# Designed miniproteins, single chains, continued (4): the designs that were tried, part 72

Each design is a single chain, and the fold is of that chain. pLDDT is the mean over its residues in the fold that is shown.

## One batch from the design tools (miniprotein)

Design m14482
Fold by ESMFold2-Fast:
Structure m14482 (fold): chain A 113 residues (1-113)
Amino acid sequence: MADELVEAARSLVYAAAANPELGTKAGELFEQALIAYENGDKEKAVELFKKAREIGDKAREELRQTDPELYAKVEELVKKYEPEIRQAAENGDLEKLREIVSKAVDEAVKLRE
């Protein structure tokens, strides 16, 4: 669970940097996954995290090929937030997780400028 959540959060940050539409879609799936987790539906949560990750993985590969400099900046942003995201995920602190992920996404969006 924690690994699926961390990978989905990481992918969401890449999607947010790639374009607003991909970022929004990945963010919606990520929030749906957190709601499923809160409701005790861990299987549905994992499925939704995997869907969010799929969008982010496509965005990451596209950035790596088309804009290597932006890719490198997003990778550094992910490294900055990953320890806090992992700790919140391992502690089951979904409130803190939402806060950290929101900050990372906001910074990723600004990197496009």
Scores: mean pLDDT 83

Design m14483
Fold by ESMFold2-Fast:
Structure m14483 (fold): chain A 65 residues (1-65)
Amino acid sequence: SSQAQLERLKRTVLSLADGEIEKHKADEEFVKKLNELIDEVRAAKTLAEGVEQAKKFGDLIEEGE
């Protein structure tokens, strides 16, 4: 179901986010932006919203490389 897919997406993004916060913990601005996107992913009520926020999360991580 779309709800189960959204729950899996949230779990995956939040797990990856923990690792990214640890990698970039010295970059306060980056961590702040990352936490804002994590909150948006957590707040997603549909799979489409979750995918949109997860893309933004991925884009931010790519910029941090």
Scores: mean pLDDT 82

Design m14484
Fold by ESMFold2-Fast:
Structure m14484 (fold): chain A 90 residues (1-90)
Amino acid sequence: MEAGAEEALRLMREEAGATEEELEAARELLAAVAAGDAEAAEEAARRLLALKPSDAFLAVLNVALHAVAAGRPVDLELARERMRLAAARA
């Protein structure tokens, strides 16, 4: 997995209140995106959204997805900042 993706999943678990089912779907989505498997990524994303994750969880996931899709390390400080902003709006 791309650098920082596991740390992003930990942030989702520890600070965004993510459930195990949400984390499993997010891990599958990140892996599919890293592999360039668009069909698997769409399936994992659909399953994840059906779980109705929090805005804080989605903020961290969005930062991780952009980094993984670009083949870049996850900016964990940006992920934390966006998580705090999402939590404040909810």
Scores: mean pLDDT 82

Design m14485
Fold by ESMFold2-Fast:
Structure m14485 (fold): chain A 89 residues (1-89)
Amino acid sequence: MKTYDAIVTGPDGKKVEAQVTVFSDEVGGPVLVKFKETGIIARLRLVSGSLEVGGTATLQVLNEIDAKRLNEAGLNVKVGDTVTVEITS
């Protein structure tokens, strides 16, 4: 398990600061995204990319509860949408 500082970019290009907790580097694995401004935690799925410092990954919204969590954190998403995560540190 590793935790990184990250920038999350929504489908509309909006960016928010988060911490990303990674349990595995396997595609389909769960990723916890904690939004820094709100403290809200969403659980997304790794679709592709690299969850390491300087890496970029694509995460998918799986359910309406996590879609609402992302919306409360300021991202405009619905179930099935993807967000881009850029690992900064």
Scores: mean pLDDT 84

Design m14486
Fold by ESMFold2-Fast:
Formats: structure tokens, C-alpha cells, sequence
Structure m14486 (fold): chain A 81 residues (1-81)
């Protein structure tokens, strides 16, 4: 089934937000900013919760889950330094 116009707009907006979160997480990792990485991770988790409650397409939900996992791995690396 093709995505509705509304679902396509949500997908595009979510993709942009995920790209921004991942970009910010990469910068925070370079700066060894644990607090900033935690903030970004919390934002990613909140986005995931919202999308699950709104019954977003599964592919969008999985993409957000992977982004959250990437941010969490960056946070763990910085914590070990």
C-alpha cells in the first residue's frame, strides 16, 4: 500500500530530524560531551516513543531505532574516555 501524503511528510520530517540528531551526536562525541550525547539520546528515544504511539510506518520506526542505537554507542565510547 502506498504511503498517504501525510505519512510521506512525516517520514521526510523524521528523516531530517534523525540526520540532525546523528550529526549533533557525532560533534558531541568529538567534543567528549557526555551531557550533550545524553540529551541527544533522550530526544531520539522520545521521537521513537511518539512515532510508536502515532502508528508510524514500521520502516520509519526501525530507522529511528537504529539511530538511537548509534547515538547510544557514541555515548558509551565517550564514557570510557
Amino acid sequence: MPLSEEQQLIKRQVEREIEELLKQAKEAEKNKDVDKLQEILDRGKKLLETLEKEKAPEDVIERVKKAVEEIEKRLEKVKKE
Scores: mean pLDDT 80

Design m14487
Fold by ESMFold2-Fast:
Structure m14487 (fold): chain A 86 residues (1-86)
Amino acid sequence: SLSAEQREELLRLLEENREKLIEEEHEETGIPRSVLEKLLEAFARLIREGRLSDEEQRFVAEVASKLTGLPFEEALAAVRAFVARA
C-alpha cells in the first residue's frame, strides 16, 4: 500500500488538478463530467485506504501521466513503486 505521506501528496495533486483532469478525460473518452467526478472521488477513497488493484494503478498512472506530462509507462512504473513500498 501507499505510505501515508505518498497518499496525502497524491490526494493533494488530484485536488489541485481536479477540474483539469475532468476536462481532459472528458475530451479524450467522452465520459460525462458527473461520472468522472464520482470516479475521482472513488479513487481518492481507495488512495486513502492505501489499496490499489493493478487496474486501479493503471488508471492512476494515466491521470498522473496527464498531470506531469510523463509517458504512461513511466507514470505506471512510479505508481507501482508507490504501492510496492507497503
Scores: mean pLDDT 69

Design m14488
Fold by ESMFold2-Fast:
Structure m14488 (fold): chain A 94 residues (1-94)
Amino acid sequence: MNQTQADLLAGLVVDYTLLAQRYLAQGNFELAKKYAEYAIEAGEKAIELEPDNETILRLTADSLRLLARAFKKAGLDEYARELEERAEEFEKLA
């Protein structure tokens, strides 16, 4: 099956999510937030291309919830709440 541009962007959501988690584990909150933002942007672009793709919607929501949990554990409760709200928005579109 040919990968779509949306599938490639969905892959970037996963990669940026993993990078954000790694920077959180290192205590580098600035880079962690930056990569979390890149994950959100990649997810938004993927959904713009394929708005009815439930797989991409769920993958993006799951990735953002994973990040929210990680940021909350790091003590960044306000940013974690923003990520949870974004995940909820993607889940409602699925």
Scores: mean pLDDT 83

Design m14489
Fold by ESMFold2-Fast:
Structure m14489 (fold): chain A 67 residues (1-67)
Amino acid sequence: SELETIIEEMARLTGMSRAEVTRLVRERRISDIVQRGIEKGLTPSQITSLAIHAIEAELLLRREEER
């Protein structure tokens, strides 16, 4: 699904597991996801993409809890 693809990309960028990313999105901790990316050494453009993906995932997860 679209949500699964976005979560996979965020997990890849941050080095977190899909479960960890999903948990942070569900808890509305987008800032923590972004912070993890900054600490991982992502570029400003990658951080911007990560933030956009995190917002998209939050919106999708609110509408489609799973599957």
Scores: mean pLDDT 81

Design m14490
Fold by ESMFold2-Fast:
Structure m14490 (fold): chain A 86 residues (1-86)
Amino acid sequence: GENGRLVTDYYLEAEEKGDEKIVKKLKEVFELLFEALKNTDDQNKALEIEEKVFKLIAEGVLNNKPEEGLEEAKKYVEEELEKIKK
């Protein structure tokens, strides 16, 4: 459950530092996540998708590879969104 807090704190830090590239990538992942959650009627599946996205971002930040974590999170949510729309 702490992954969401870590991601939120990281977003606020990126905004404070003026890291526009990271802020834009985070917003893109969040928009895809919200689209996936909007199209998921199973609450348990929705929570699983959200938790996995935040975990991938958090792991990237903790490993000093935030762009890699964001790219993995984006790929994961895009793949899940494709499955939901079928």
Scores: mean pLDDT 84

Design m14491
Fold by ESMFold2-Fast:
Structure m14491 (fold): chain A 57 residues (1-57)
Amino acid sequence: SEEERRKVAREIADRLAAIGDAIDEGVKKGRELLAETGSREAALAAVREGAAAGAAA
């Protein structure tokens, strides 16, 4: 039904927003680590962890 489709669409949108927020936070932490340490490996690990946390939400 239209109601069910709207509910599913909202749940998908909420999930995508949560994933986006987690990725943005990981990118922010990665940029901070890169600025502090110069380590690209540490920065990439932070971004990867943010993406994984978002996917798990």
Scores: mean pLDDT 80

Design m14492
Fold by ESMFold2-Fast:
Structure m14492 (fold): chain A 90 residues (1-90)
Amino acid sequence: SKKIEEGKKLYKEGEELKVSDPEKAIALYEESAKLFEPEAEKGNIEAMANLAHVYHQLAVLYHDLGDHEKSAAYAAKSRAYRAKIQALKA
């Protein structure tokens, strides 16, 4: 529970920096993902949803920086978690 709250805080800080300092935003998003990942793996739907958002932001930023390989990987991870959430709600 505390990890989800801390992850959300880091995500918000990343959102505030993504235009002015994209490299710091990436670091904050990657730290946020590390906090959500173990909770998402345990089946926590809130953690899965937040992790999907984090992976989407990482995909966008890596694309903008020209790292198309990391962008594609994070985009795939984001879509996978969104699909898992939809399956769990069916």
Scores: mean pLDDT 89

Design m14493
Fold by ESMFold2-Fast:
Structure m14493 (fold): chain A 77 residues (1-77)
Amino acid sequence: SLLEELAEEEARLQELGDKALATGTEEHKQALKEAQRVVAEAARRALEAHEAGDEEAALEHALAGAREAAKILEEAL
């Protein structure tokens, strides 16, 4: 399900974020900031979809954001 896929990607994103924080390099700090920006934008779109009553679209926006954020961190690590 989309909810299960979201939970898996959020767990992966958390692990990648923890690795980026542990290194403390400037490159990893910039990647973390960009990942956080992507997640925040996706959360806004997810909230808008949720408020419109489209829970599937809300989950799809959140999942897309988590995947893009994870990609940013993986490419930097």
Scores: mean pLDDT 86

Design m14494
Fold by ESMFold2-Fast:
Structure m14494 (fold): chain A 81 residues (1-81)
Amino acid sequence: MPSKERLLELFERFAERTKNPVSPEEMLKFYEEMQKLYKEDPEAFKARAERLSQEGDFLADVLLAFHLIDEAIDKIVEKRK
């Protein structure tokens, strides 16, 4: 499981590169909520993702990177660089 510290570091880089006004701490909370929702209620996850994308919410950028962040974190943590 990726540590909260590692997730926060990745979200800090994401926010800097995308000029996203959402704080890394808010991105982390949102990511954890969406991960839980994806596991427990995939239909609600899809509905929330579609709504945020339609509204042009800055959190939609985090959702677009959602699976990429998860996969990238796993690869980085497992490979111990």
Scores: mean pLDDT 65

Design m14495
Fold by ESMFold2-Fast:
Structure m14495 (fold): chain A 76 residues (1-76)
Amino acid sequence: SRELLLTESRLGVWMLRVSVLRRIGEQRNDPELVERAEHMMEMLDRALEAGDPKVAEEVIREIEEEMRRMDQRLQS
């Protein structure tokens, strides 16, 4: 369906963002940041496998909240 295709596209964008975050953690030698990014990637991968737009929306919201929390920590 078109809705599923759009959901997969959104998940793909977030997977890219999380991949960049993981690379930043590697470059900074920050194992906590790498571990957090790996956890977020696992959540996104499971949402993609589930093929449920509602599950994807919930996971994206959780990832957004986690990234906001991490961004606040990094700016402090």
Scores: mean pLDDT 81

Design m14496
Fold by ESMFold2-Fast:
Structure m14496 (fold): chain A 94 residues (1-94)
Amino acid sequence: SKEKYVVTVMVISPDKDAVEAFKEEVEKVAGENLVKSVEVELPDGSYLLGLDIVADSEEEAKKLKEEIEKVAKKFQEKNPELRVYTSIYKDLSV
């Protein structure tokens, strides 16, 4: 069996439209590898978006993380309140 990695992306913003637009750009980068998407309104009225993207190798996961971080930096130029966190973990469930 192949080792699997997951790139987790967490997005927080008071602007729902900014979160949705960022989600669309990440969906273009991740394609069919986007396996989980969850959006929650936080008690303070901010929006939290969680995305899980699978990768077949640590190198692929790192490349996906770097591409997502580039998209995040571009979005933050127009949406300075958009906070983006990315992490990589090995899927031990396989």
Scores: mean pLDDT 84

Design m14497
Fold by ESMFold2-Fast:
Structure m14497 (fold): chain A 94 residues (1-94)
Amino acid sequence: SHTDEVIAAAEAAFRRQLAAFRAGRASLDDLEAGMVHYLLELRDAGVPDAEIRAVADRFVAAMREAARERGVPEDTIEAAVRAVRSATDRIIAE
């Protein structure tokens, strides 16, 4: 479906950003900004709120694991998680 294609494209773009972060070519702030951008694209494409939240949850889980692997402090990781969740709530509320 068009919805599945848009979600797949967002997940592919996120995987590229995650790989750049893992390789040290992108910061955690860059990864966070990319995640929010992809979630906004899903909303603009008319993806249902429940699916946007599910994608956001998958992104957050992957970001958390990659950040831990890079030795990012847990409080910094949790701040980034809260920022993405807050952004997701704002995206869905509109």
Scores: mean pLDDT 89

Design m14498
Fold by ESMFold2-Fast:
Structure m14498 (fold): chain A 121 residues (1-121)
Amino acid sequence: AQRAADLAQARANVARAKELLKEAYETLSELGQKTGLGEVASATAYARAALGHVNLSEVTGTRALGLARDDAELAYEKVKEAAKLASPEDQKKLEKAGELLKKAADLLGEAYRLVKAVDDA
């Protein structure tokens, strides 16, 4: 019963993280084209990598969830760097994208722990 509940929660967290990563990726792609900032391009690339690892985790499991979390955290760090260089308008959009990336990383980290706990049981 607990194992099934933990796996269901992990799947829900992964699905939500995927939605947040897609929204962040779309915002960062638009901002990258508008600003030309290398830090935005790097954040966009890490967000795309995180989405790739989320998709891979649906097939290969736990390790890919950890990689997706790490990619989302790296994307968040690059967004913070980009925000220091951006206009006030673009900084607000970057801050919102950063919040989405941080929430996605937290959800992926929780999913990783839940799946790992099941594997270790």
Scores: mean pLDDT 86

Design m14499
Fold by ESMFold2-Fast:
Structure m14499 (fold): chain A 63 residues (1-63)
Amino acid sequence: PVFVREVELSPEQLRRLYDIELEADKQMQQALQQGDLQKYQQIAEQKNQQIREVLEEAIKENE
């Protein structure tokens, strides 16, 4: 597996990432099927923001 420094996630953080990924992936798949790149981008941006929040929380916790 691929590891990056300071990406040690707690079970709660992993669960939030799973939830975010599942929700976003499902909706992005639908947007792609419809050819709606704008919707795809919006969902991807929301996903990235939420993931970043969780990752930054984890990094701070790891410090």
Scores: mean pLDDT 74

Design m14500
Fold by ESMFold2-Fast:
Structure m14500 (fold): chain A 133 residues (1-133)
Amino acid sequence: MDLNARDPVTGETPLLRAALEGRVEEVEKLLELDRETGKLDLNAASSIDGGLTPLMAAAMMGHVEVVELLLKAHKETGKLDLNARTSTGPGLTPLQLARLFNPDPEKREKISKLLLEAGADPSLTYGKGVPDL
């Protein structure tokens, strides 16, 4: 697949796929290309289920280094939606996805802290059945 093309079946961008798989070097290269072109959609969601953004995918999977790279890009560009919601169920934010689906408690805590320090709104998380809300 071309690195600049959406997957014809899933609609995943190269950034979304790299974030989902934890491919730190590929994420870093794509963000470097965005600094040159300004054309990379950091919020480009999956078209197949619920609209996962790259930040959501990285947070859900526990890819701490990818979350750090995306948040660093946000400090430079302001383009990242920290409070984006999925269309599934109650509308899950990156912070909520990290808390509910990340199986590693240390990675979950670190990603939650990174998102909150970057300006993610904790009041948007689903509090019903979540122990720390």
Scores: mean pLDDT 73

Design m14501
Fold by ESMFold2-Fast:
Structure m14501 (fold): chain A 81 residues (1-81)
Amino acid sequence: PQLYRPSPELQAIFRSAGATKDEYTEMEIIDLVVRLIRERGLADPADPDRVRLSPELAKLVGKEEVTVSELLQFILSNSTL
């Protein structure tokens, strides 16, 4: 299975959410992102495909609102194989 190592900034965000790993599979990243959205209440109730980012994530991504797919692509693109 392919392993991804998130950037130091992404690792800091993941660790603040209780993640303890240095490398993740794509499925583990998907699970972690879904868990973060749920636990932090980031989902838009009117549009479940839309996520309102926390200030920390918004600074990192450069946007205040993204789709779940956009957030996943950003994380994967900012992780080394």
Scores: mean pLDDT 75

Design m14502
Fold by ESMFold2-Fast:
Structure m14502 (fold): chain A 74 residues (1-74)
Amino acid sequence: SPEEQLKESLLSHFLDLLKDDPELQKEVEEIYEKSESIEEFLEKMEELAKKIKDPDVKEKALSALKAVRKYVAS
């Protein structure tokens, strides 16, 4: 489904962005497994993105989430 493809795409992107942060990688995987909808997934991922300490990684993460939200809203 489109929602599953978006969740998998975001999972892959976030795991690559957070490759040096195993604790946040684990949180991303838990959010992916426990989220029942794309909306819940995006909300939890936005909250996780705020915990990212590297400002460049954080900006990339938030930009990816914003792009997916805009796509889902269209």
Scores: mean pLDDT 84

Design m14503
Fold by ESMFold2-Fast:
Structure m14503 (fold): chain A 84 residues (1-84)
Amino acid sequence: SKKIEELGKAIQKLADAIAAGDLEEARKEAGKVYELALELNMEETAKKAEELLELVEKNASQEELAEKLLELAGAFIQEIEKLL
């Protein structure tokens, strides 16, 4: 699916933004992850993206953002496996 590829790319850009400390780009890409996950009915991925957006708004540490990103990536992988 083209949308699954777009979601994977958005997660990668989100990871790059968090690693760079670019909170503006992190917010943008997390928002894209959230919207795409909702469209694909990937509820756990959407939930983790929403939680990550909340952490960005609270100026959470890079460690907390990285931990939530790992949870998001894990949810994405598990939900893709359900589609195969």
Scores: mean pLDDT 87

Design m14504
Fold by ESMFold2-Fast:
Structure m14504 (fold): chain A 67 residues (1-67)
Amino acid sequence: MEKIELIDEDDPEKAVEKSIENGKAGKNVAYGKPEFRSDAIMINKNYRDNTPENLAQAEENKARILA
């Protein structure tokens, strides 16, 4: 199982941005509130592999964090 660490980030927009940047950089680090851990981790994973299907999935995860 891939171990992705969650770092606390109270700002949901910054949480999404940092998770995307770390995913693109190949770093196993996601940002966000503990209650959105699964969504933040999925954003990191989906941007790491950067396929159209993965990016579509990441949009759903972003929508949940930003809602």
Scores: mean pLDDT 78

Design m14505
Fold by ESMFold2-Fast:
Structure m14505 (fold): chain A 62 residues (1-62)
Amino acid sequence: EELKKKIEELEKKAKLYEGQAQMYSNWDALAGNDPELQAQRDSYTEKAEKYRKEAEKLKNEL
């Protein structure tokens, strides 16, 4: 089912970006509060939320 594959792909992308956000959060902690690392964390967090929302919207359309 193409729709189910689309949802799974969006969830995978969200998980990938969540991992990236976590990595930058960890690097920020080690670097002693680096605004650039925080900006990268926030950017990836926003992307992850966007993909999660898109996946949930498609699930509700089933």
Scores: mean pLDDT 81

Design m14506
Fold by ESMFold2-Fast:
Order: C-alpha cells, then sequence, then structure tokens
Structure m14506 (fold): chain A 65 residues (1-65)
C-alpha cells in the first residue's frame, strides 16, 4: 500500500465531505507518485475502514466504478 496516497486520502477526507473531491485529490496524488489505480482504491478503503468517513466511502465507491 502506498503510504503517501493514504496520507492524501486522509487529508482530503478531513477537508471535504464530498466523495468526489476526496476521490479527485487521492487520484491526483496517486498519479504524481506513479501509483496504480489499485493503490488509490486500497488507500481509500484503508481510510474508510479506519475512520468510517462518509466522504471516504463515497470516494471508494466512485474509484471502484
Amino acid sequence: MNEEVVKAAEEAAKASDSGAEVASATGVRGQELGASGEDVVEALRYVYEKTKSEAAKGALEMASL
């Protein structure tokens, strides 16, 4: 799991209630780091399971489409 992508997902989920914004911020950071789409999905899942954030859940659902 990419720890920098996880950090981006955690920060985005704290800053926004929008799943779309959390998904976008996490995806952009993943792209900057050369992370795979699977790394992005795993980071969002980890943040949702750890925090139970509704924004992280929405982002995970969007990223899993």
Scores: mean pLDDT 81

Design m14507
Fold by ESMFold2-Fast:
Structure m14507 (fold): chain A 117 residues (1-117)
Amino acid sequence: MRVRLVVISDSKEAGEAVKRALEREGFDVIAVIDLGTGETLNEEILRGQLLNVKESADGAVIVHRDTPLGRKKAEIVRKILEELGLPVLAEIPYRESESLEEVAERAVAAVRETLAA
């Protein structure tokens, strides 16, 4: 069965790179949600976007900067996903010094490891 994923990222470029890597591995990425670079996350909009994909997705991948703000956004995302009953298959903190390829490869490896358990 082909696993269907939603990618949620605080960087559009990182989210798109992770989407492409997961698709190359044979996953189906049904949506990429950009959390934006701003300090404020609109939880109501995010909840609506995630509710729209809930029935079509088997799990979520969270990609965020390894910063206090990035970690705070990831915490809010995890809380909403838990409330909606959508499992988190990977959470990828990344440093701005990392290439998008390295971030994407870590995301693929983490999803595979979770699904192999």
Scores: mean pLDDT 85

Design m14508
Fold by ESMFold2-Fast:
Structure m14508 (fold): chain A 71 residues (1-71)
Amino acid sequence: SEKIRELLKNAKPAKEKPSDVEIDFLAQKLEELGIYSKEEAREILKKKDRNSVFDLLTEAMKELRRKRRNG
């Protein structure tokens, strides 16, 4: 059921806002990858729920893999 899948997806990742610790950790990782500055990443992450943050992290992981293939 599509409705059950949607609820399950939203219940875990979107139930809570990311904590300041999670925001700082992810912002540092995004800066390390050269995608965003730490300050810029913190502003973006504070405006997002956990679901959007998870999507951003997934994209950052794809970028990391791409750079490893070029190095």
Scores: mean pLDDT 66

Design m14509
Fold by ESMFold2-Fast:
Structure m14509 (fold): chain A 71 residues (1-71)
Amino acid sequence: KLDELEKELKEHQERIKQLETVKSNLKAAIDKASGDKEKRAKLEKSYNNVTKILEEEQKRLDELQAEVDKL
């Protein structure tokens, strides 16, 4: 059971890092698209969506860590 929780924890940590990279890339794309309001609006929606997913993944990671800490 502990090994399974540790594996899940590692997988969620890796996913969070990937999402942080995507969020960073979207921020850079928004900055570069300063002259295009339509393109910026679409990129901002994507950025907000990634931020929400990151918050959900972080919450799951915190829950898994709490379960490991109880063992």
Scores: mean pLDDT 81

Design m14510
Fold by ESMFold2-Fast:
Structure m14510 (fold): chain A 101 residues (1-101)
Amino acid sequence: DEAVAAALAEQKARGAPAVAEARAEVERLLEEGRRFPAEELEATRARLEALQAEIDALVAQYKATPDPAKQAALIREITRLQEELLRAAVPLAAEAVREEE
């Protein structure tokens, strides 16, 4: 289906830039010397768990859905949540780098 093919192409086009953006943000936070309190990091972990659960639920719907239009919509929503998860993970990624250095 053309809609599914278009959604997958859109996902690929957004993936690499989103990862590069998240890496640049981690580097910026390290350069600024910004620290995050334990409470903020714990809240971030809870948010990442919630986002992952939502992604897993949408993936299950995608696998169960025979309708290409619904599959395309699910791929776009999964892609959006994956980008949100990458952005939300930035504080934890920055603190992890500091703990190893």
Scores: mean pLDDT 82

Design m14511
Fold by ESMFold2-Fast:
Structure m14511 (fold): chain A 94 residues (1-94)
Amino acid sequence: VLSLEERAERLIRAGELAIEELERRAKESTDPKEKAGLENGIKTLREVIEELRKLKEEGKLTQDDLRGAEAMIRTIAGELPEEVRKEIEEILAE
């Protein structure tokens, strides 16, 4: 049984992995529209991770915060390559 804090730590790890892949793709992209979309995804995930860290530090984590964060990570990760998406799904299944 995972605590809310342990669940948040797993979501943060999954989000950080997604950010790493998005940053790699953004660096390699030559399409300004694709690069802008990737940069927006990075910004969104960073905001989600920082909010989870803040709520964890303040002892204010709720199940709704974790569900919202997981949904956002899964949505953004769903656009990533299968190999990276699988790694993220494995982290989320812990």
Scores: mean pLDDT 83

Design m14512
Fold by ESMFold2-Fast:
Structure m14512 (fold): chain A 74 residues (1-74)
Amino acid sequence: MSEEEYEELLKTAVEAARRGQIASVEQAKKAVEDLYEKSKSKEKHPGSSMPISLIAEIAAKIIKIGLSQEDLVT
């Protein structure tokens, strides 16, 4: 299950970018990847690395588009 995880990671990255904490979308994309990697701190196994790329891509798109949904409570 990654629907909520994805959305939460996305809003976290977009919020940071909006606040100006993240200089650019590239940095935000990297942050999303790091966040997800920390979440799977258990072990770096294949398969889990796949969703990281997807999340990073979606996060980058949202940041570029400028999602405005009250930041989902932030």
Scores: mean pLDDT 53

Design m14513
Fold by ESMFold2-Fast:
Structure m14513 (fold): chain A 86 residues (1-86)
Amino acid sequence: MTEEERQKQEQEEKLQKELDELLAETFRLLDEAMRLAGEEERPGLLRQLAERLARIDAQKTVEEQLRLAKELNEWLRRYVEELRAR
């Protein structure tokens, strides 16, 4: 195996692991957000989540999926923090 092939495989494995961990955390944050959000807020939250998840799934590379997953995680984390502050 060349150094370039090794580096590419290690990078792809790191990105996939990071993506899996971010998605697991995102689903935990979603559970908390759904618990804290008022009934009127939940449809909008779920719609935005579904749209963001669909965009992640539509990406052709793990690197692009990870970038969008980080944005989703950050958005949902801030939303949960705002709900807790109410």
Scores: mean pLDDT 80

Design m14514
Fold by ESMFold2-Fast:
Structure m14514 (fold): chain A 84 residues (1-84)
Amino acid sequence: MELDLSKPLEELLKEFQEFARKLGKELLEALKNGDLEKQKEIIGEMIKALETLLEKLKADPSVPQSAIEGTEEILKELKELYKK
């Protein structure tokens, strides 16, 4: 599912948690089945969701810089994993 950047940060975080839970379940199923294509698709969706979240976090002045940096580091690691 796509994250809606027009929503308040609190609602966006709630949607992200639900989305992450769904993707995590799908990733575990793809890992059990050895489906490398499905694994890459799920990681790609996680990357898109985190990029959307990071954009919203950067736009909110109440978000600490450490949270933005932490999200960027996770995104970098996922992109390296996806490149494999």
Scores: mean pLDDT 74

Design m14515
Fold by ESMFold2-Fast:
Structure m14515 (fold): chain A 86 residues (1-86)
Amino acid sequence: SKVTITITDKKSGKKKTFVVSSVEEALDKIIEFQADISEEENIPIRDLKFTITLTFDDGRVVVFDSLADAGAALAAYFREEAARAA
């Protein structure tokens, strides 16, 4: 299964959208975007605020104000999908 992720920087409104098939792929893309915004705004990554929007195959949209919560939801989703495929 795949998830469409949109990560938005709350300060600048800059966003990045990507489609992922694993937590590892999602983490890599999120870290890349955080680093880019940190460099552009000259703000430490820990001080940045993001909105994460997850869009699932059925069109359902879930919005998170916390990267930790979004990451946990992604990890749980892909774990459940892997278990169902086994």
Scores: mean pLDDT 80

